# Designed miniproteins, single chains, part 88

Each design is a single chain, and the fold is of that chain. pLDDT is the mean over its residues in the fold that is shown.

## One batch from the design tools (miniprotein)

Design m3045
Fold by ESMFold2-Fast:
Structure m3045 (fold): chain A 66 residues (1-66)
Amino acid sequence: HMEEERELAEEAARLVAEAMRAAGVESTIGAERFEEAMTQQTLEAIEAGRTTPEELREAIEAARAA
C-alpha cells in the first residue's frame, strides 16, 4: 500500500539525515528539505520499479544494525 511505502521511505530518509548530522555534514538545502527530497525520490524509485518496500525494509534494518 502507498501509505506503507511512504512510511518506509520517510524512515530511510530520516536515517540518512541522522547519519549526515552525526557526521557534522549538512545538505545544501537543510535537513528537513533533504528528508523531504529523499522521501520523494524513494517513492519515485518504488513506482518506477527500481526498488521495493521489502528491499527498503531490509536496508533500514541493515543500517540500524551497522
Scores: mean pLDDT 71

Design m3046
Fold by ESMFold2-Fast:
Structure m3046 (fold): chain A 106 residues (1-106)
Amino acid sequence: MIAEKIIEAAKNEDFEKFLKYTKEGLEEIIKMIEEKAPKEEVLKKLNELLKALAEAKGLTTNEKILELIEEIAPYLNEALEKIRNGDYEGAIESLKKAIEIIEKRE
């Protein structure tokens, strides 16, 4: 499961794997929105990713992982609110901004 892989990467201070799995999680959510998955399923997946990042933050001392979580979390929370309001196009834009941040750190 992607959430478990994110947590394991953070615990092991593996920044490269943390980037990879966080990006894969965001891409999965974008795909769900584009394929018109039910709103509740999209919200569940995004909340699972947010919980994984919150748990990762508590388990890591790696400054690069901590900085990445702090930088992308606002965009994920923005996407969550946009999905709740039915703004799927805006949610995809917010998630893509988080992916761009990850790609700049690869």
Scores: mean pLDDT 87

Design m3047
Fold by ESMFold2-Fast:
Structure m3047 (fold): chain A 68 residues (1-68)
Amino acid sequence: SAMEEKEALIERTARDVAEKYGLDEEKVREALREAVKLGDVARGAEILVRRTGLPRTVAEAIARELIS
């Protein structure tokens, strides 16, 4: 289902981002779920920056990819 595919993408993205940026996977996963739930790219990116400390450009790219 679309929800299962979205959750799988969130889990994979959280793992990859946590490994690349030295972040806590659980914290990244929760931030990604919150961003997706908002359904707004700009606000989603802001949450990712605020919760994880990811660079804004990276957060914006992730939000755009997940929020469609």
Scores: mean pLDDT 84

Design m3048
Fold by ESMFold2-Fast:
Structure m3048 (fold): chain A 74 residues (1-74)
Amino acid sequence: MSTLEDQLDDVEKDIDDIVSLAEKYANSDTTPPIVIGILRQIRDSLLKAPKGSKLYEAAKKIDEALDIIDEKRK
């Protein structure tokens, strides 16, 4: 029974879901502009985490997915 551990587990799951969503859109023909905006905001927030953390690693994966999405829009 630890509120902090429960919150960390929830955050870890949410991050995995966000990474999966970003990768799904990177593999799709089109991505809605609002989703791109949200993913960029989440990436920028996660990049503030310490290098080598799961949060920072997730930010890098989202960044790679966003690069693929942006290339499809050129």
Scores: mean pLDDT 75

Design m3049
Fold by ESMFold2-Fast:
Structure m3049 (fold): chain A 90 residues (1-90)
Amino acid sequence: SGKENLKKAEEHIEKAKKALEEGDKETALKNLNEAIKHILKALDSVEDKDVILKVIGLILRAIGHMLDGDYEAAIEALKEAIELLKKAMK
């Protein structure tokens, strides 16, 4: 279901955030890629598509910060993405 895919996306974003807190950029990037795959699977089955698109934007922002070595800014973007995903699942 869409809600189950969003839950899996949240789990992967949380793993990415933890990896960045440990300085592991490669594990973070792998988990963000998996989160995006699950979000795309949910896109057609969720009612609030605007919130989902904003979550994708926040993940892309986090990836940009990671590429610049700004893990603090990346973690903040991922925290915001998690909160929006929780809102989309209600």
Scores: mean pLDDT 85

Design m3050
Fold by ESMFold2-Fast:
Structure m3050 (fold): chain A 60 residues (1-60)
Amino acid sequence: SSLRKTGEQLVQQMVRDKASRDEIAAALRKYANKALEEGASDEEVSRLVADMVRLYEELR
């Protein structure tokens, strides 16, 4: 849940900052790597990244 909240806050902030698609992709890659380092599974991280991409597409 904390990882999901962090991802949602990241996406919302980057949309407010009018970040490009490339900047969002780079930020989500960094978010995914950090989540894996914190012990999240590959499946959980893939699901979180997909949800964050969807949120970005909905808010842009």
Scores: mean pLDDT 84

Design m3051
Fold by ESMFold2-Fast:
Order: structure tokens, then C-alpha cells, then sequence
Structure m3051 (fold): chain A 71 residues (1-71)
């Protein structure tokens, strides 16, 4: 139902914001784990055709790729 989608979207948005704001505070091991989790979440969102979650997760993954370029 639409209610479940809205709840999941908010959780993903809040998680993405937290990860972006605190990225440099995470250890390299934690950063690798987060990247793996984001990739897993993206695959699940794509499987569920959750377009909004896919968009947020792709933006988060792009942020992670840009941060890796800085190192």
C-alpha cells in the first residue's frame, strides 16, 4: 500500500542524509560496509520498482563515488 512506500522513502531519505553528513566520520571499513549496504538496497528498490528509493540510493552511491575520488 502507499503508506508502506511513504514510510520506506522517509527512512531511506533520513539514512542517506545521515550518511552524507557523517561520511568523513566513518572508518574506511564502515565506509565500505555502507557502500555494500547501499548497493544492496538499490538492487532491492529496483526489484520492487520503487522509483523514488532508486533515485535517492543512486544519488547516495554517486556521493560515495565522489568521496572515493578525493582519496
Amino acid sequence: MSEDKVENLKSIEESAKYIKEHWEEFSEEEQEQIEEQVKGALKQAEKLNDEESVKILKELLKFIEEEKKKK
Scores: mean pLDDT 75

Design m3052
Fold by ESMFold2-Fast:
Order: sequence, then C-alpha cells, then structure tokens
Structure m3052 (fold): chain A 95 residues (1-95)
Amino acid sequence: MNPEVDRLAEEIAERVESDREEAIRLALELAYTAGLISPEAYENALKLLRGEELPSERDRQLAEGAIRTGLLFAAQQLRIQGREDAAELMEELGE
C-alpha cells in the first residue's frame, strides 16, 4: 500500500466518530489517491457532499457511486490496519 493511502485511512479512523462528513470526504480522497475513482466522479462526489446541485441524474449517480466506493475501500483499509470499529462505522455510512 502506498504511504498516502495508509495516512488517509488513519485520519478517517480519527474522524469517523466525531465528524462523519469529514470522514466521507477523506474516504473519497483515499479512493481518488488509490486510483479507484475518476477526477470527474471525485469532483461531483465532493459537490454532492456539500449539498450542491449536480447538472444531471448521471452525474448524481456517478457521485453516489464514488462515495460508496470510497466508503467501502476505506473500510477495507481500516480492517487491514486492525481498526475494525472504524471500518464498521464507514460501512454503516454507505447504507
């Protein structure tokens, strides 16, 4: 795993209980850093998280998909680090 992915997962573990919105934002950054989501999907997901209107239903679906990918990948990375409680909280945010 690259060091930046490890660092972001640690920050997510620190935030998930106190700031769910920041934890989701960090999960998106983690997925983007790992190359799992496109720059366009990442930007649209950040806009959706901020409550901004997206130009089309397709853009909304891409944003929602990016958020789900980020949350699941963050949960996986947290489990690899032994942070099971934080991983479960990230999975709950995706439901």
Scores: mean pLDDT 82

Design m3053
Fold by ESMFold2-Fast:
Structure m3053 (fold): chain A 100 residues (1-100)
Amino acid sequence: SEMDKLLEEFREVAEKLSKEEIEWLLKAEQGIIDMLNAGASVAEVIAVEELLIQELKELKMPEEVIEFERRIAALFATMSQEEVLAFEQRLVEVLEEILK
């Protein structure tokens, strides 16, 4: 699926990140999961993803990560709340596996 391909591409990008950068992303993505569980709409999550992209630029995160977050925001616009939640849970699992 498109989600499976995007998650595998994310794993490759994330494996190149520092522990501190991965911990920052994990906290940010967990925040999005918390919002979705609290009943946030997909539109509200996309707005938060746009703010996240701005924060990543300010933190001088690798361009590959910033571009990946833009692709996630675009994909979320085509998805239901349940699909976005499932994707974010899988993204958190990938980050946790890399941190071990």
Scores: mean pLDDT 85

Design m3054
Fold by ESMFold2-Fast:
Structure m3054 (fold): chain A 98 residues (1-98)
Amino acid sequence: EELEKLLEKARELVSKLNEAIQAGDLDTARKYAEELIKVLNEAIELAKDDPDIVRALQSMLEIAKRIVEAETQEEVDILNAFLIINLTNLEKYVKKKK
């Protein structure tokens, strides 16, 4: 339930990040990626008893960090696509474990 709330917050941030990326607003995209990093770190601490969830969250964390450092629209577009796929797969996994 607490983890699910953090994943919902991550989904909202990923949606806002995607909108900023589609608008070509890299400064706003980096801001949302930094907020996402904070949420993902909280989720990792809550999920520490499930190594599969931790690995998925760590993968998303690395993608978000790369978005913060990204200098081109093309790099950010590619990273954002992987982030959306990873979050969607994690959400499906968490839902099935109920």
Scores: mean pLDDT 86

Design m3055
Fold by ESMFold2-Fast:
Structure m3055 (fold): chain A 120 residues (1-120)
Amino acid sequence: ARVEDESALEEREVFVPELGKTVHIVLLHLGRVDSDEQRERNLALMEEALARVEKIRAEGKPFALVVGFSGYEPTEEDIPLLEKVIEYLRKTREELPVFKAAADAQIESLRAMLERIRAR
Protein backbone atom coordinates (compact mmCIF):
# COMPACT_ATOMS: atom_id res chain seq x y z
CA ALA A 1 0.00 0.00 0.00
CA ARG A 2 1.20 3.54 -0.75
CA VAL A 3 1.77 5.80 2.28
CA GLU A 4 -0.11 8.55 0.38
CA ASP A 5 -3.36 6.50 0.68
CA GLU A 6 -3.23 6.69 4.51
CA SER A 7 -4.90 9.39 6.60
CA ALA A 8 -2.52 11.65 8.52
CA LEU A 9 -2.40 14.75 10.73
CA GLU A 10 0.66 17.05 10.96
CA GLU A 11 1.29 20.42 12.62
CA ARG A 12 3.95 22.84 11.36
CA GLU A 13 5.22 26.32 12.25
CA VAL A 14 6.06 28.42 9.18
CA PHE A 15 7.45 31.96 9.14
CA VAL A 16 5.56 33.97 6.50
CA PRO A 17 7.72 36.99 5.47
CA GLU A 18 4.76 38.82 3.86
CA LEU A 19 2.97 38.83 7.25
CA GLY A 20 6.13 39.20 9.38
CA LYS A 21 4.93 36.40 11.67
CA THR A 22 4.95 32.66 12.32
CA VAL A 23 1.82 30.81 11.17
CA HIS A 24 0.73 27.52 12.76
CA ILE A 25 -0.32 25.18 9.93
CA VAL A 26 -2.50 22.13 10.63
CA LEU A 27 -2.22 19.64 7.75
CA LEU A 28 -5.05 17.08 7.55
CA HIS A 29 -4.93 14.30 4.96
CA LEU A 30 -8.05 12.11 4.61
CA GLY A 31 -7.31 8.81 2.92
CA ARG A 32 -9.39 6.05 1.37
CA VAL A 33 -12.01 4.28 3.50
CA ASP A 34 -12.24 0.51 2.90
CA SER A 35 -13.33 -0.40 6.46
CA ASP A 36 -15.19 0.90 9.53
CA GLU A 37 -11.80 1.23 11.27
CA GLN A 38 -10.50 3.58 8.55
CA ARG A 39 -13.76 5.58 8.65
CA GLU A 40 -13.46 5.98 12.45
CA ARG A 41 -9.80 7.00 12.01
CA ASN A 42 -10.80 9.73 9.51
CA LEU A 43 -13.46 11.04 11.92
CA ALA A 44 -10.98 11.02 14.84
CA LEU A 45 -8.34 12.85 12.78
CA MET A 46 -10.87 15.49 11.68
CA GLU A 47 -11.92 16.06 15.31
CA GLU A 48 -8.25 16.28 16.40
CA ALA A 49 -7.43 18.73 13.58
CA LEU A 50 -10.38 20.96 14.55
CA ALA A 51 -9.33 20.82 18.23
CA ARG A 52 -5.76 21.83 17.34
CA VAL A 53 -6.97 24.73 15.17
CA GLU A 54 -9.36 25.93 17.91
CA LYS A 55 -6.54 25.81 20.50
CA ILE A 56 -4.24 27.88 18.24
CA ARG A 57 -7.08 30.34 17.52
CA ALA A 58 -7.95 30.65 21.25
CA GLU A 59 -4.29 31.50 21.96
CA GLY A 60 -4.53 34.37 19.42
CA LYS A 61 -1.93 32.80 17.12
CA PRO A 62 -2.17 32.95 13.30
CA PHE A 63 -3.29 29.60 11.90
CA ALA A 64 -4.06 27.84 8.63
CA LEU A 65 -5.98 24.61 8.07
CA VAL A 66 -4.95 22.65 4.95
CA VAL A 67 -6.96 19.56 3.96
CA GLY A 68 -5.99 16.96 1.34
CA PHE A 69 -7.93 13.95 0.07
CA SER A 70 -6.96 10.57 -1.41
CA GLY A 71 -10.00 8.41 -2.19
CA TYR A 72 -12.02 9.79 0.74
CA GLU A 73 -15.79 9.27 0.34
CA PRO A 74 -17.78 10.84 3.23
CA THR A 75 -21.11 9.63 4.65
CA GLU A 76 -24.01 11.47 6.36
CA GLU A 77 -22.27 10.82 9.72
CA ASP A 78 -19.34 13.00 8.55
CA ILE A 79 -21.50 16.08 7.71
CA PRO A 80 -21.17 17.94 11.07
CA LEU A 81 -17.36 17.64 11.09
CA LEU A 82 -17.06 18.52 7.38
CA GLU A 83 -19.15 21.68 7.99
CA LYS A 84 -16.77 22.67 10.83
CA VAL A 85 -13.76 22.02 8.55
CA ILE A 86 -15.33 24.34 5.92
CA GLU A 87 -15.87 27.01 8.62
CA TYR A 88 -12.20 26.88 9.69
CA LEU A 89 -11.05 26.97 6.04
CA ARG A 90 -13.14 30.15 5.62
CA LYS A 91 -11.42 31.64 8.70
CA THR A 92 -8.04 30.63 7.23
CA ARG A 93 -8.77 32.54 3.99
CA GLU A 94 -9.97 35.61 5.95
CA GLU A 95 -6.95 35.77 8.29
CA LEU A 96 -4.28 34.64 5.78
CA PRO A 97 -4.89 35.93 2.21
CA VAL A 98 -1.75 34.04 1.01
CA PHE A 99 -3.69 30.77 1.63
CA LYS A 100 -6.96 32.02 0.04
CA ALA A 101 -6.63 30.11 -3.26
CA ALA A 102 -5.82 26.81 -1.50
CA ALA A 103 -8.62 27.30 1.07
CA ASP A 104 -11.16 28.20 -1.66
CA ALA A 105 -10.28 25.04 -3.65
CA GLN A 106 -10.67 22.88 -0.53
CA ILE A 107 -14.00 24.53 0.40
CA GLU A 108 -15.31 23.87 -3.15
CA SER A 109 -14.24 20.19 -2.95
CA LEU A 110 -15.87 19.74 0.48
CA ARG A 111 -19.11 21.44 -0.63
CA ALA A 112 -19.30 19.12 -3.65
CA MET A 113 -18.92 16.14 -1.28
CA LEU A 114 -21.71 17.47 0.98
CA GLU A 115 -24.03 17.97 -2.03
CA ARG A 116 -23.44 14.34 -3.11
CA ILE A 117 -24.33 13.06 0.39
CA ARG A 118 -27.46 15.27 0.60
CA ALA A 119 -28.63 14.08 -2.85
CA ARG A 120 -28.76 10.48 -1.56
Scores: mean pLDDT 75

Design m3056
Fold by ESMFold2-Fast:
Structure m3056 (fold): chain A 78 residues (1-78)
Amino acid sequence: IQTNIEYVKEKLGADDDASHYIVSACRGHPSALELVCKKIEENNVQKTKEDIIEFLQNDEELKNSINEAIINNKPLPI
């Protein structure tokens, strides 16, 4: 969990609260974390907890991709 939080912080430059939220939403699965971080960067999402929550709640495809990555423990094609 701590290593995953550090990954998100380094990848996005997000604060502690945002990084913890992302790790929790992905249940610490590396494939889901990579996918979420990539989508946040591609969409220029502000790196606050509130903005990240809004982004993740509004992207239904991303939510489905995260859930499948967690269940199958594999990255999904983007």
Scores: mean pLDDT 72

Design m3057
Fold by ESMFold2-Fast:
Structure m3057 (fold): chain A 66 residues (1-66)
Amino acid sequence: SLEEAKKELKKKVDELDREFTRRYLAGEPIDEVRKRYEEELKKLIDEMAKKYGVSKETLENFLKSL
């Protein structure tokens, strides 16, 4: 369901945010951290959209609403 997709996506985005915050604090260049974060976020949205049969646009709008 869409609600299940949103819940799993939120959990995985929170995990991704914690990982990239740690990398930034460890002294990785901000531009590289940002680029890798955006790449992983896009992959995660694609994965969740495919897994749950929901649109990427719906999931992207959900994340923007947080």
Scores: mean pLDDT 84

Design m3058
Fold by ESMFold2-Fast:
Structure m3058 (fold): chain A 94 residues (1-94)
Amino acid sequence: SLGERTLAGVQAWGDRQLAEDQAKLDELMAKLKENPESLTRAQKLIDEKRAEIEKQSPEGAERRAVGAGLSVATQVLNEDEKKRLEEIKKKLEE
């Protein structure tokens, strides 16, 4: 039926989006592994957000957890890059 095809299509789309977001998260986490302090900080923040997600609802929790992971990993990497640029600037001004 058309309804069954539509539902299957939405589920397949959702699964593809989750897989794509997980792959992006894995790539960002690989970059964080280059700095153990940043990895530890990001992991702690991700764990805290996952605990909050688990309190809300089991439905969609995996998708929300991956989204939270992406947000945290991106934030920590941006903060590390900004700090690195400030350190380079200070060395150039010395």
Scores: mean pLDDT 78

Design m3059
Fold by ESMFold2-Fast:
Structure m3059 (fold): chain A 73 residues (1-73)
Amino acid sequence: SWQDLIDQGTQYHNLGVQYLQQGDNDSAIQHFQQSRDHYQQVLRDFADTLSVSQYTATQLRIIGADIDIDIIK
């Protein structure tokens, strides 16, 4: 389901934050990229199922992951 993809993306994001706190920037970036990919899959596969609010929230999650990656670079 799209909710399972959101949950998986969130887990990857949380792991990315943990790696960043440990000083492992490479692992943090990899996990933020995995998070972004899962959120992008929600928009690809489930756009017609999502409300406007859910779609917008998912876009903001993708933007957040991109910002996190860019800050580390």
Scores: mean pLDDT 88

Design m3060
Fold by ESMFold2-Fast:
Structure m3060 (fold): chain A 62 residues (1-62)
Amino acid sequence: MKETRLEMARGATEGLRRIVESVGKTTGESQEEIDRLVKKAEENGEELIKEVEEKVKEEEER
């Protein structure tokens, strides 16, 4: 069960990475800038995923 939630979390992070890469290519950003933005998105994604996991646990305890 935890693995399924972690897979969903990874899927969301990968989705965000693809969106950032697509937007960067469309706007003509450099690959280095795209890579930097992707890294920041991944770090922010992990924090959001952690908050969502904690909220889901609290919901299940109710």
Scores: mean pLDDT 69

Design m3061
Fold by ESMFold2-Fast:
Structure m3061 (fold): chain A 82 residues (1-82)
Amino acid sequence: IEKEALEKVRKELIKNLEERIELVKESNPEAAELLEKAIEAIKKNDLETAIEYISKALGVPKEVIEKKFKELFDRELKELKK
């Protein structure tokens, strides 16, 4: 259940980051590069490094990104608890 929730969250995060890259790659290529590195970190199951890169790319504190990840994980856990 927890492993399934993490896998689903990872897929959703990768999809959201890929969509964000398409939106910003012309106007802010540095942010796009950081988001690509975040996707690689997520694929390696290195969420701490992924949060660091997303924080830098979006200009948002790491604490805010961590809270968002936790909310997404809790949401997926609740959906799987039928």
Scores: mean pLDDT 77

Design m3062
Fold by ESMFold2-Fast:
Structure m3062 (fold): chain A 86 residues (1-86)
Amino acid sequence: MEVIPATVEPKTVKAGEEVTVRTSAEGDLIAVLLDENGNVVAASEPAKGSTEVTLKAPEKPGKYTVRVITDDGAVSEPVEVEVLPK
């Protein structure tokens, strides 16, 4: 199973602000934001043929994990993001 590289910037963000997710994977992809319990709390719009998507940080502060999922069924390694209160 191929693991795709993904990066998230900034890695520390205020509630309601956007992070940029970048990957080297080609094709259609989505990014998802997971809470500490593995629940999906946010998802990007599907991107077609793009290596970049944006995710909006949730209003609840805490530690979250970003993963990228491609049409080919490849999944990125988890990338940690910290959400700060406003």
Scores: mean pLDDT 77

Design m3063
Fold by ESMFold2-Fast:
Structure m3063 (fold): chain A 68 residues (1-68)
Amino acid sequence: GARALGEAIREILAERYGKEISLETAVEIARLVLDGRGREAAELLMRETGLSGDQATEVLTEAVIRTL
């Protein structure tokens, strides 16, 4: 669900980029991914973290893989 995906997003951000976002923000991004709104999810992640589009897409893709 959205919480598990949000927790995975937070873990990957900490591990790979040394960045942190709130669980609330991570769950919002996760809901956008699960709704098929991947572009909006990446844009929100970029705004919150300062990551590039490629980095944001990598984080979201890896988070989905970890929660399958």
Scores: mean pLDDT 91

Design m3064
Fold by ESMFold2-Fast:
Structure m3064 (fold): chain A 75 residues (1-75)
Amino acid sequence: AAPRLSPEEIRQAIKQAKALVEKIKSIEDEELKKEAAKKLVEDIDKFLETHGKDLSPEEKEELLKIKKEAREIAE
């Protein structure tokens, strides 16, 4: 079967997720910060559900770490 994402697309997605969680940490409005963090958790969950099989163990662990950080902010 043809792969759904290239290695470059996977690396770009992880890089963007990492940049986004750092941007969320810098949001001063607490309600917007929590909403953005919740959205990022949902987006990572959908990405892992759809493309998780295309990820290396290291890439999957990196996304799960970003998800954990976003979840902690969303609380």
Scores: mean pLDDT 82

Design m3065
Fold by ESMFold2-Fast:
Structure m3065 (fold): chain A 86 residues (1-86)
Amino acid sequence: KVKYTEEEIEKFKKEAKEAYEKVEKLIKENPSLSFSSDDPLAIKALAYIQLEELEENGEKKINLAKVIVRTEQKINGDDTEVEVEV
């Protein structure tokens, strides 16, 4: 079992936002730059966008926590099935 508090979700959002801002800056300065779908920085940046969309749509906190778990697993190459709680 993995449990996320609202504070832990906000912490992840902050880290994901920083990744998003880094990617946006790099693309703005180098428009020809592309990222692999397996790049950890790009994976975190995409997670920020997903979390923002879920919050704008009024989705439950458990769905945000699930995005966080899947993002961490994708970065680490971990396919382990885990139960998520908030």
Scores: mean pLDDT 78

Design m3066
Fold by ESMFold2-Fast:
Structure m3066 (fold): chain A 114 residues (1-114)
Amino acid sequence: DDSAILREAMEEARELSKTMSAEELLDLAEELARNAKTIEDLARAVAYVAAMYEKLVEEGKLPSKEELERAIEVLDRVIRLAEELNAEALKKAAEGLKARFEAILAVLRAEEEK
């Protein structure tokens, strides 16, 4: 059950976010997505990206354009691999988070052109 695996990964990421920076969480997410072999690896990648975003929001910050682009690449890889593994809940979670990051990135890009 990928829903249960994702929930466990989210709890792990929340604990790690207490001692890790947003950059460290994103670096780990990229490594997990690059080397992913299991649904658990993909769930952790999504969870660490989500934790990175939540940590920045709690600090009154938004992710930078570079952080958003890196996070979107992680989520794109997770979506593709989750589809191959029939991990529907994980795929939907990654797609939802990707849509949010793409919306933020579009706003940041528009502000640079003003």
Scores: mean pLDDT 86

Design m3067
Fold by ESMFold2-Fast:
Structure m3067 (fold): chain A 81 residues (1-81)
Amino acid sequence: SEKEEAERKLKEARKELLEAESELGIARIGVGVGRLVVARTGSEADRALLDAYEARAAALDVKVAELRKKVAELEKKLASL
């Protein structure tokens, strides 16, 4: 059934969104801690680690936005079935 397939896709998309939001939360904590460490040490290694966390958080922010759009689109499709 098209409704059952849409429900399965929505469940998968919601799971991916939850996982991505969790990863983003962890990456944001890493950015916050990294900023405090860099402010204290001024070390190039700590700056490189902070840059890596900031890049990861930026990539995850984009992924979360795309997954939220996908979930909303699937919810609208399911509501029309």
Scores: mean pLDDT 89

Design m3068
Fold by ESMFold2-Fast:
Structure m3068 (fold): chain A 65 residues (1-65)
Amino acid sequence: NVFEEIVENLQLILEGDPFRDLHLERIQKLTKLSKEEIINILSESVKEKLSVEELARRLLEKAAL
């Protein structure tokens, strides 16, 4: 499902996968958010020490508007 796929791609980004840009593009396609919006939410969530699941929820909430 969409939530699980976002979680998987976020986990790879946070673990330092060398194909970070491809994972960002996949999240962009799933959420319809811009890369800038995704990166901003990622940066804020890292500062707050959120779980990957909570980060995925924030992205989906932003996507819903």
Scores: mean pLDDT 80

Design m3069
Fold by ESMFold2-Fast:
Structure m3069 (fold): chain A 71 residues (1-71)
Amino acid sequence: KPIFSDELIDELAEWLGLTKEEVLKRVKSAQEALDLIRERAFGVPLGGDAPTEEQRKEAAKRFEELRKKRE
């Protein structure tokens, strides 16, 4: 079964600044999707500096919105 609805994929593509096809290519599992969401939300890829507390709070709000649309 698909992990995301077509609407959620559109939302992710717009939020990440990628095309729908790029999102689908990079998101082959739920875990990879979550990693992309976290990277976009925090603005820091794995291997960079840790996000600030303010960035984490803002990211959590946007992450919850995307999670809700998954349902």
Scores: mean pLDDT 60

Design m3070
Fold by ESMFold2-Fast:
Structure m3070 (fold): chain A 87 residues (1-87)
Amino acid sequence: SIDGALATLGEAMRLAVKYATKDREKAIKHLEKAAEALRELSKGRYGEAARRGAELIEEAKRYLETGEPEEAKEYVLKAVGETMRLL
């Protein structure tokens, strides 16, 4: 369901932020779960917002991979803003 996908997305984004400065591997895995949820949401009526959210999550993942966790957190927060339009 859309509600279930949104709950999964929200939890994954929260955990990615939590682990960004503490455990990079865990943070990346949570961003990958968020990206998967956004890909499923992008098939529906909110597809544009979900696609923009997915782009921001991929940027956050790149910042974690290059050792920039604070920038990664900012991009997750931008993705949260985009996904608020799915509610």
Scores: mean pLDDT 82

Design m3071
Fold by ESMFold2-Fast:
Structure m3071 (fold): chain A 54 residues (1-54)
Amino acid sequence: DSLYQRLLEQGLITEDQRPIIDNQVRGLPMGAPKEVLYWRIYKALGLPSPYPEP
């Protein structure tokens, strides 16, 4: 479940963008679905999200 590592390996992000991902993880309410986290990460990175808006 290292979405950061997966995106980095796919060449979609650089290691310099890790704080953006970490901020989305920290900003999630407890118990939020994984899809909400993934949608927020893709949005924060400026990538097209395969997940619908929460």
Scores: mean pLDDT 73

Design m3072
Fold by ESMFold2-Fast:
Structure m3072 (fold): chain A 80 residues (1-80)
Amino acid sequence: APSLSSPAAQCLRSACLLVQKKAKSEEAKNLAALLSEKIDAGEVASEETKTLAKQLLELAKKEGLETAANLLAEGLSLLA
């Protein structure tokens, strides 16, 4: 799908994989799964996807997942 090859989609998907593997909270893992599902559906630039990415960014920062947080911030910047 075209959305999966975009730099924004790649950053957000990579962040979701890192959160699912390294996050301690089930909330962060669940948000990463929802965000990944939105990206797979081609809804990368939707308001819902941006909201999920912002929520996941805050959780990644809280847990010290620096690489995932940086990828989420970069993906969001590319969607601005």
Scores: mean pLDDT 81

Design m3073
Fold by ESMFold2-Fast:
Structure m3073 (fold): chain A 72 residues (1-72)
Amino acid sequence: MNIEGSEEEKKEFQKEMTEVTSLLFQGLSYLSEGDYKKAEEYYRKAAEKLREMSERYDPSLLEEAERIEEMA
């Protein structure tokens, strides 16, 4: 089913994606320091955010969330 995407919805989606990207970068930073537990925590937070977004915006984001969880 096609969902009507307004400019406001696109801006909101971009803000949410920026949050996900920030969480992923924090996870990568911890991974580079050898802090695997903190890296896993941040990857899980990013994946959880993508799951919530998949319900609101695009179901394909759920597959991306699963990939990120596997990296943790």
Scores: mean pLDDT 76

Design m3074
Fold by ESMFold2-Fast:
Structure m3074 (fold): chain A 55 residues (1-55)
Amino acid sequence: SREARAAALSERTVELAQARYAELEAQLGKPPSDEEARAILNESHREAYAEIQAE
């Protein structure tokens, strides 16, 4: 359903964003900036969308 796909997209986006945020934080030795965090969220959403559309 549309609702199930929307939920899956949101969940996968958060999962990918958290992983990327943690990786960047480890590389920087400090929390990413708001701009960097927003870029991570946008990229994670794009990737999650592509994965779900491929199913």
Scores: mean pLDDT 84

Design m3075
Fold by ESMFold2-Fast:
Structure m3075 (fold): chain A 73 residues (1-73)
Amino acid sequence: VVELAEAVTQRVLDILRAAGASPETLDAARRAGDGTLQAARLYEQGDFDGADRIARQNRDAIERAVAAATAAQ
């Protein structure tokens, strides 16, 4: 599960870099990826409440990154 989250995070970063994303956008994407990894680890540890909290925060970060990418079109 954690390995899949890491692979997805790297792929998203590669796509954003290829699209010419700014350093700020790349940093935001890394933070979103870190949030996904943290949520996955908490879930594996049995901390479901912690995992849910991180997942909600990560959703907000992803929505912001998508909005920024769309505005840059």
Scores: mean pLDDT 69

Design m3076
Fold by ESMFold2-Fast:
Structure m3076 (fold): chain A 68 residues (1-68)
Amino acid sequence: SISEVLERFAEKLNELLANRDNVSQELIDELKELIAELKALLPEMSPEAQAFAERLIAKANALIAEIE
């Protein structure tokens, strides 16, 4: 479900933020998979939920790019 994907995304994003100096490739790959899942679900969300999810995706992509 959308709420389960959002919850897992938030958990993994928080793990990335807590461990920025020692991020595993596994965590990065998991976040990339969750970003893809969220993008696929965007058309099924309300406009407000889409805007929120898009901001989270942008933040996650920026953090991943900073680490890679």
Scores: mean pLDDT 80

Design m3077
Fold by ESMFold2-Fast:
Structure m3077 (fold): chain A 65 residues (1-65)
Amino acid sequence: GGGAETSAKAAEKAAKAGDAAATGVASWQRYLAGGSRELGLKGVAAAQAGDAEKGAEYARQSALA
C-alpha cells in the first residue's frame, strides 16, 4: 500500500541505502583483492542497486572465499 508517509519513509530508506552502498563499495574493493572477485562484484552491484543487506551477504561470502 502506498501513501505520503510510506513514500517519505521509502525516500529516507533509499538515501540511507545509498550512503551505506557508498561505504560498502570501499569494503568490497578490499575483498576483491583477496577473496572471490565474482562475489565481490555482485556485492558492489547489489549495494549500488540499494540492496544493502544482499550486498553485505555477497561481501561476506567473498571474504570467506
Scores: mean pLDDT 60

Design m3078
Fold by ESMFold2-Fast:
Structure m3078 (fold): chain A 100 residues (1-100)
Amino acid sequence: GAPVTVSKSGTVAPGGSLTLTVTIPGSGLKRVSVSAKAEGTPAPTITFSINGVPLKTVTYTEGDVTWASAVTTLPAGTYTITATVTGSAPAHVTVTVTAT
């Protein structure tokens, strides 16, 4: 089927989360790529979860706008991707999810 790309950005307080809903169309298994960047001073630690299950934790470096990516395989359906800010400072978080 056609690829789906969904993106969301926001400023997140410590202990808060940015949440994005992704609907993967069709049937069968799809390759899902979750890519994120985060900016803050001091640099944040972000935990990415799918439907509340942790996928990856990334510690970002101050002054470095680096994308962190994780790839998984999911059946067609609707998924909640959550980026949770761990640490002492707010972070500006951007998450992009692509399903192929």
Scores: mean pLDDT 77

Design m3079
Fold by ESMFold2-Fast:
Structure m3079 (fold): chain A 73 residues (1-73)
Amino acid sequence: MSKREIMEEIGKKYNLSEETIKEISDKLEKGVKPSELIQEVIDKYMGIKARNGSEMRYGQNIVNALREAEKKL
């Protein structure tokens, strides 16, 4: 399975938008590691910029999706 196919399947499971799935898939295809993307998501949605619980939950969904994808990549 391609990295894109794995990410599309997992992203849908975690209710990620098609736009988010595409952004992650494009970065993975460019050679960005899942661990690096997890850190970017934590910084964006859960770090000092986290303003509300909905954004933090969405960030956690992306992190969980990337952790599952890393096990299959």
Scores: mean pLDDT 76

Design m3080
Fold by ESMFold2-Fast:
Formats: sequence, structure tokens, C-alpha cells
Structure m3080 (fold): chain A 74 residues (1-74)
Amino acid sequence: MQPEDMTPEEIAEKAEELAESDIPKATQIVSEALNAGVASAEALFKAAEGWRYYRQGDYKKAKEKILEAAELIR
């Protein structure tokens, strides 16, 4: 399903699932949701922080930031 066809709740749930397994994909879903007008710039900022921590090898911080982004989308 395209992010623009998903509800904010569905996007948040998908980002939460991907926070445990695929931080890059979780970040992409939040970015696509912002482009579709479903998520705020603040949610994208949190997802970008998660991506930055993921690239640094801090998976715990990366997960925390993606979960914060998901909460902002709800």
C-alpha cells in the first residue's frame, strides 16, 4: 500500500514494526508520509535522528527516535 493510501495509525504501526527490524525502511515510510501530507515535519526530524543513530551503530537510540516519530504521526 502506498503511504498516501494509509491512515496515520497504519503508518505509525508500520514504522513501529520496522523500528525493531529495519530502521532505514522505517525512516523511508515517515519521509513518504510527510510528502503525502500525512505526517508532520517534526516526525520526519525524529526519523532523521533515528537514521543518524543507525548509521553510527547506536541501534537503541535509532529505535527510540523512530518510535518518537511514530507517536507524532498518531
Scores: mean pLDDT 76

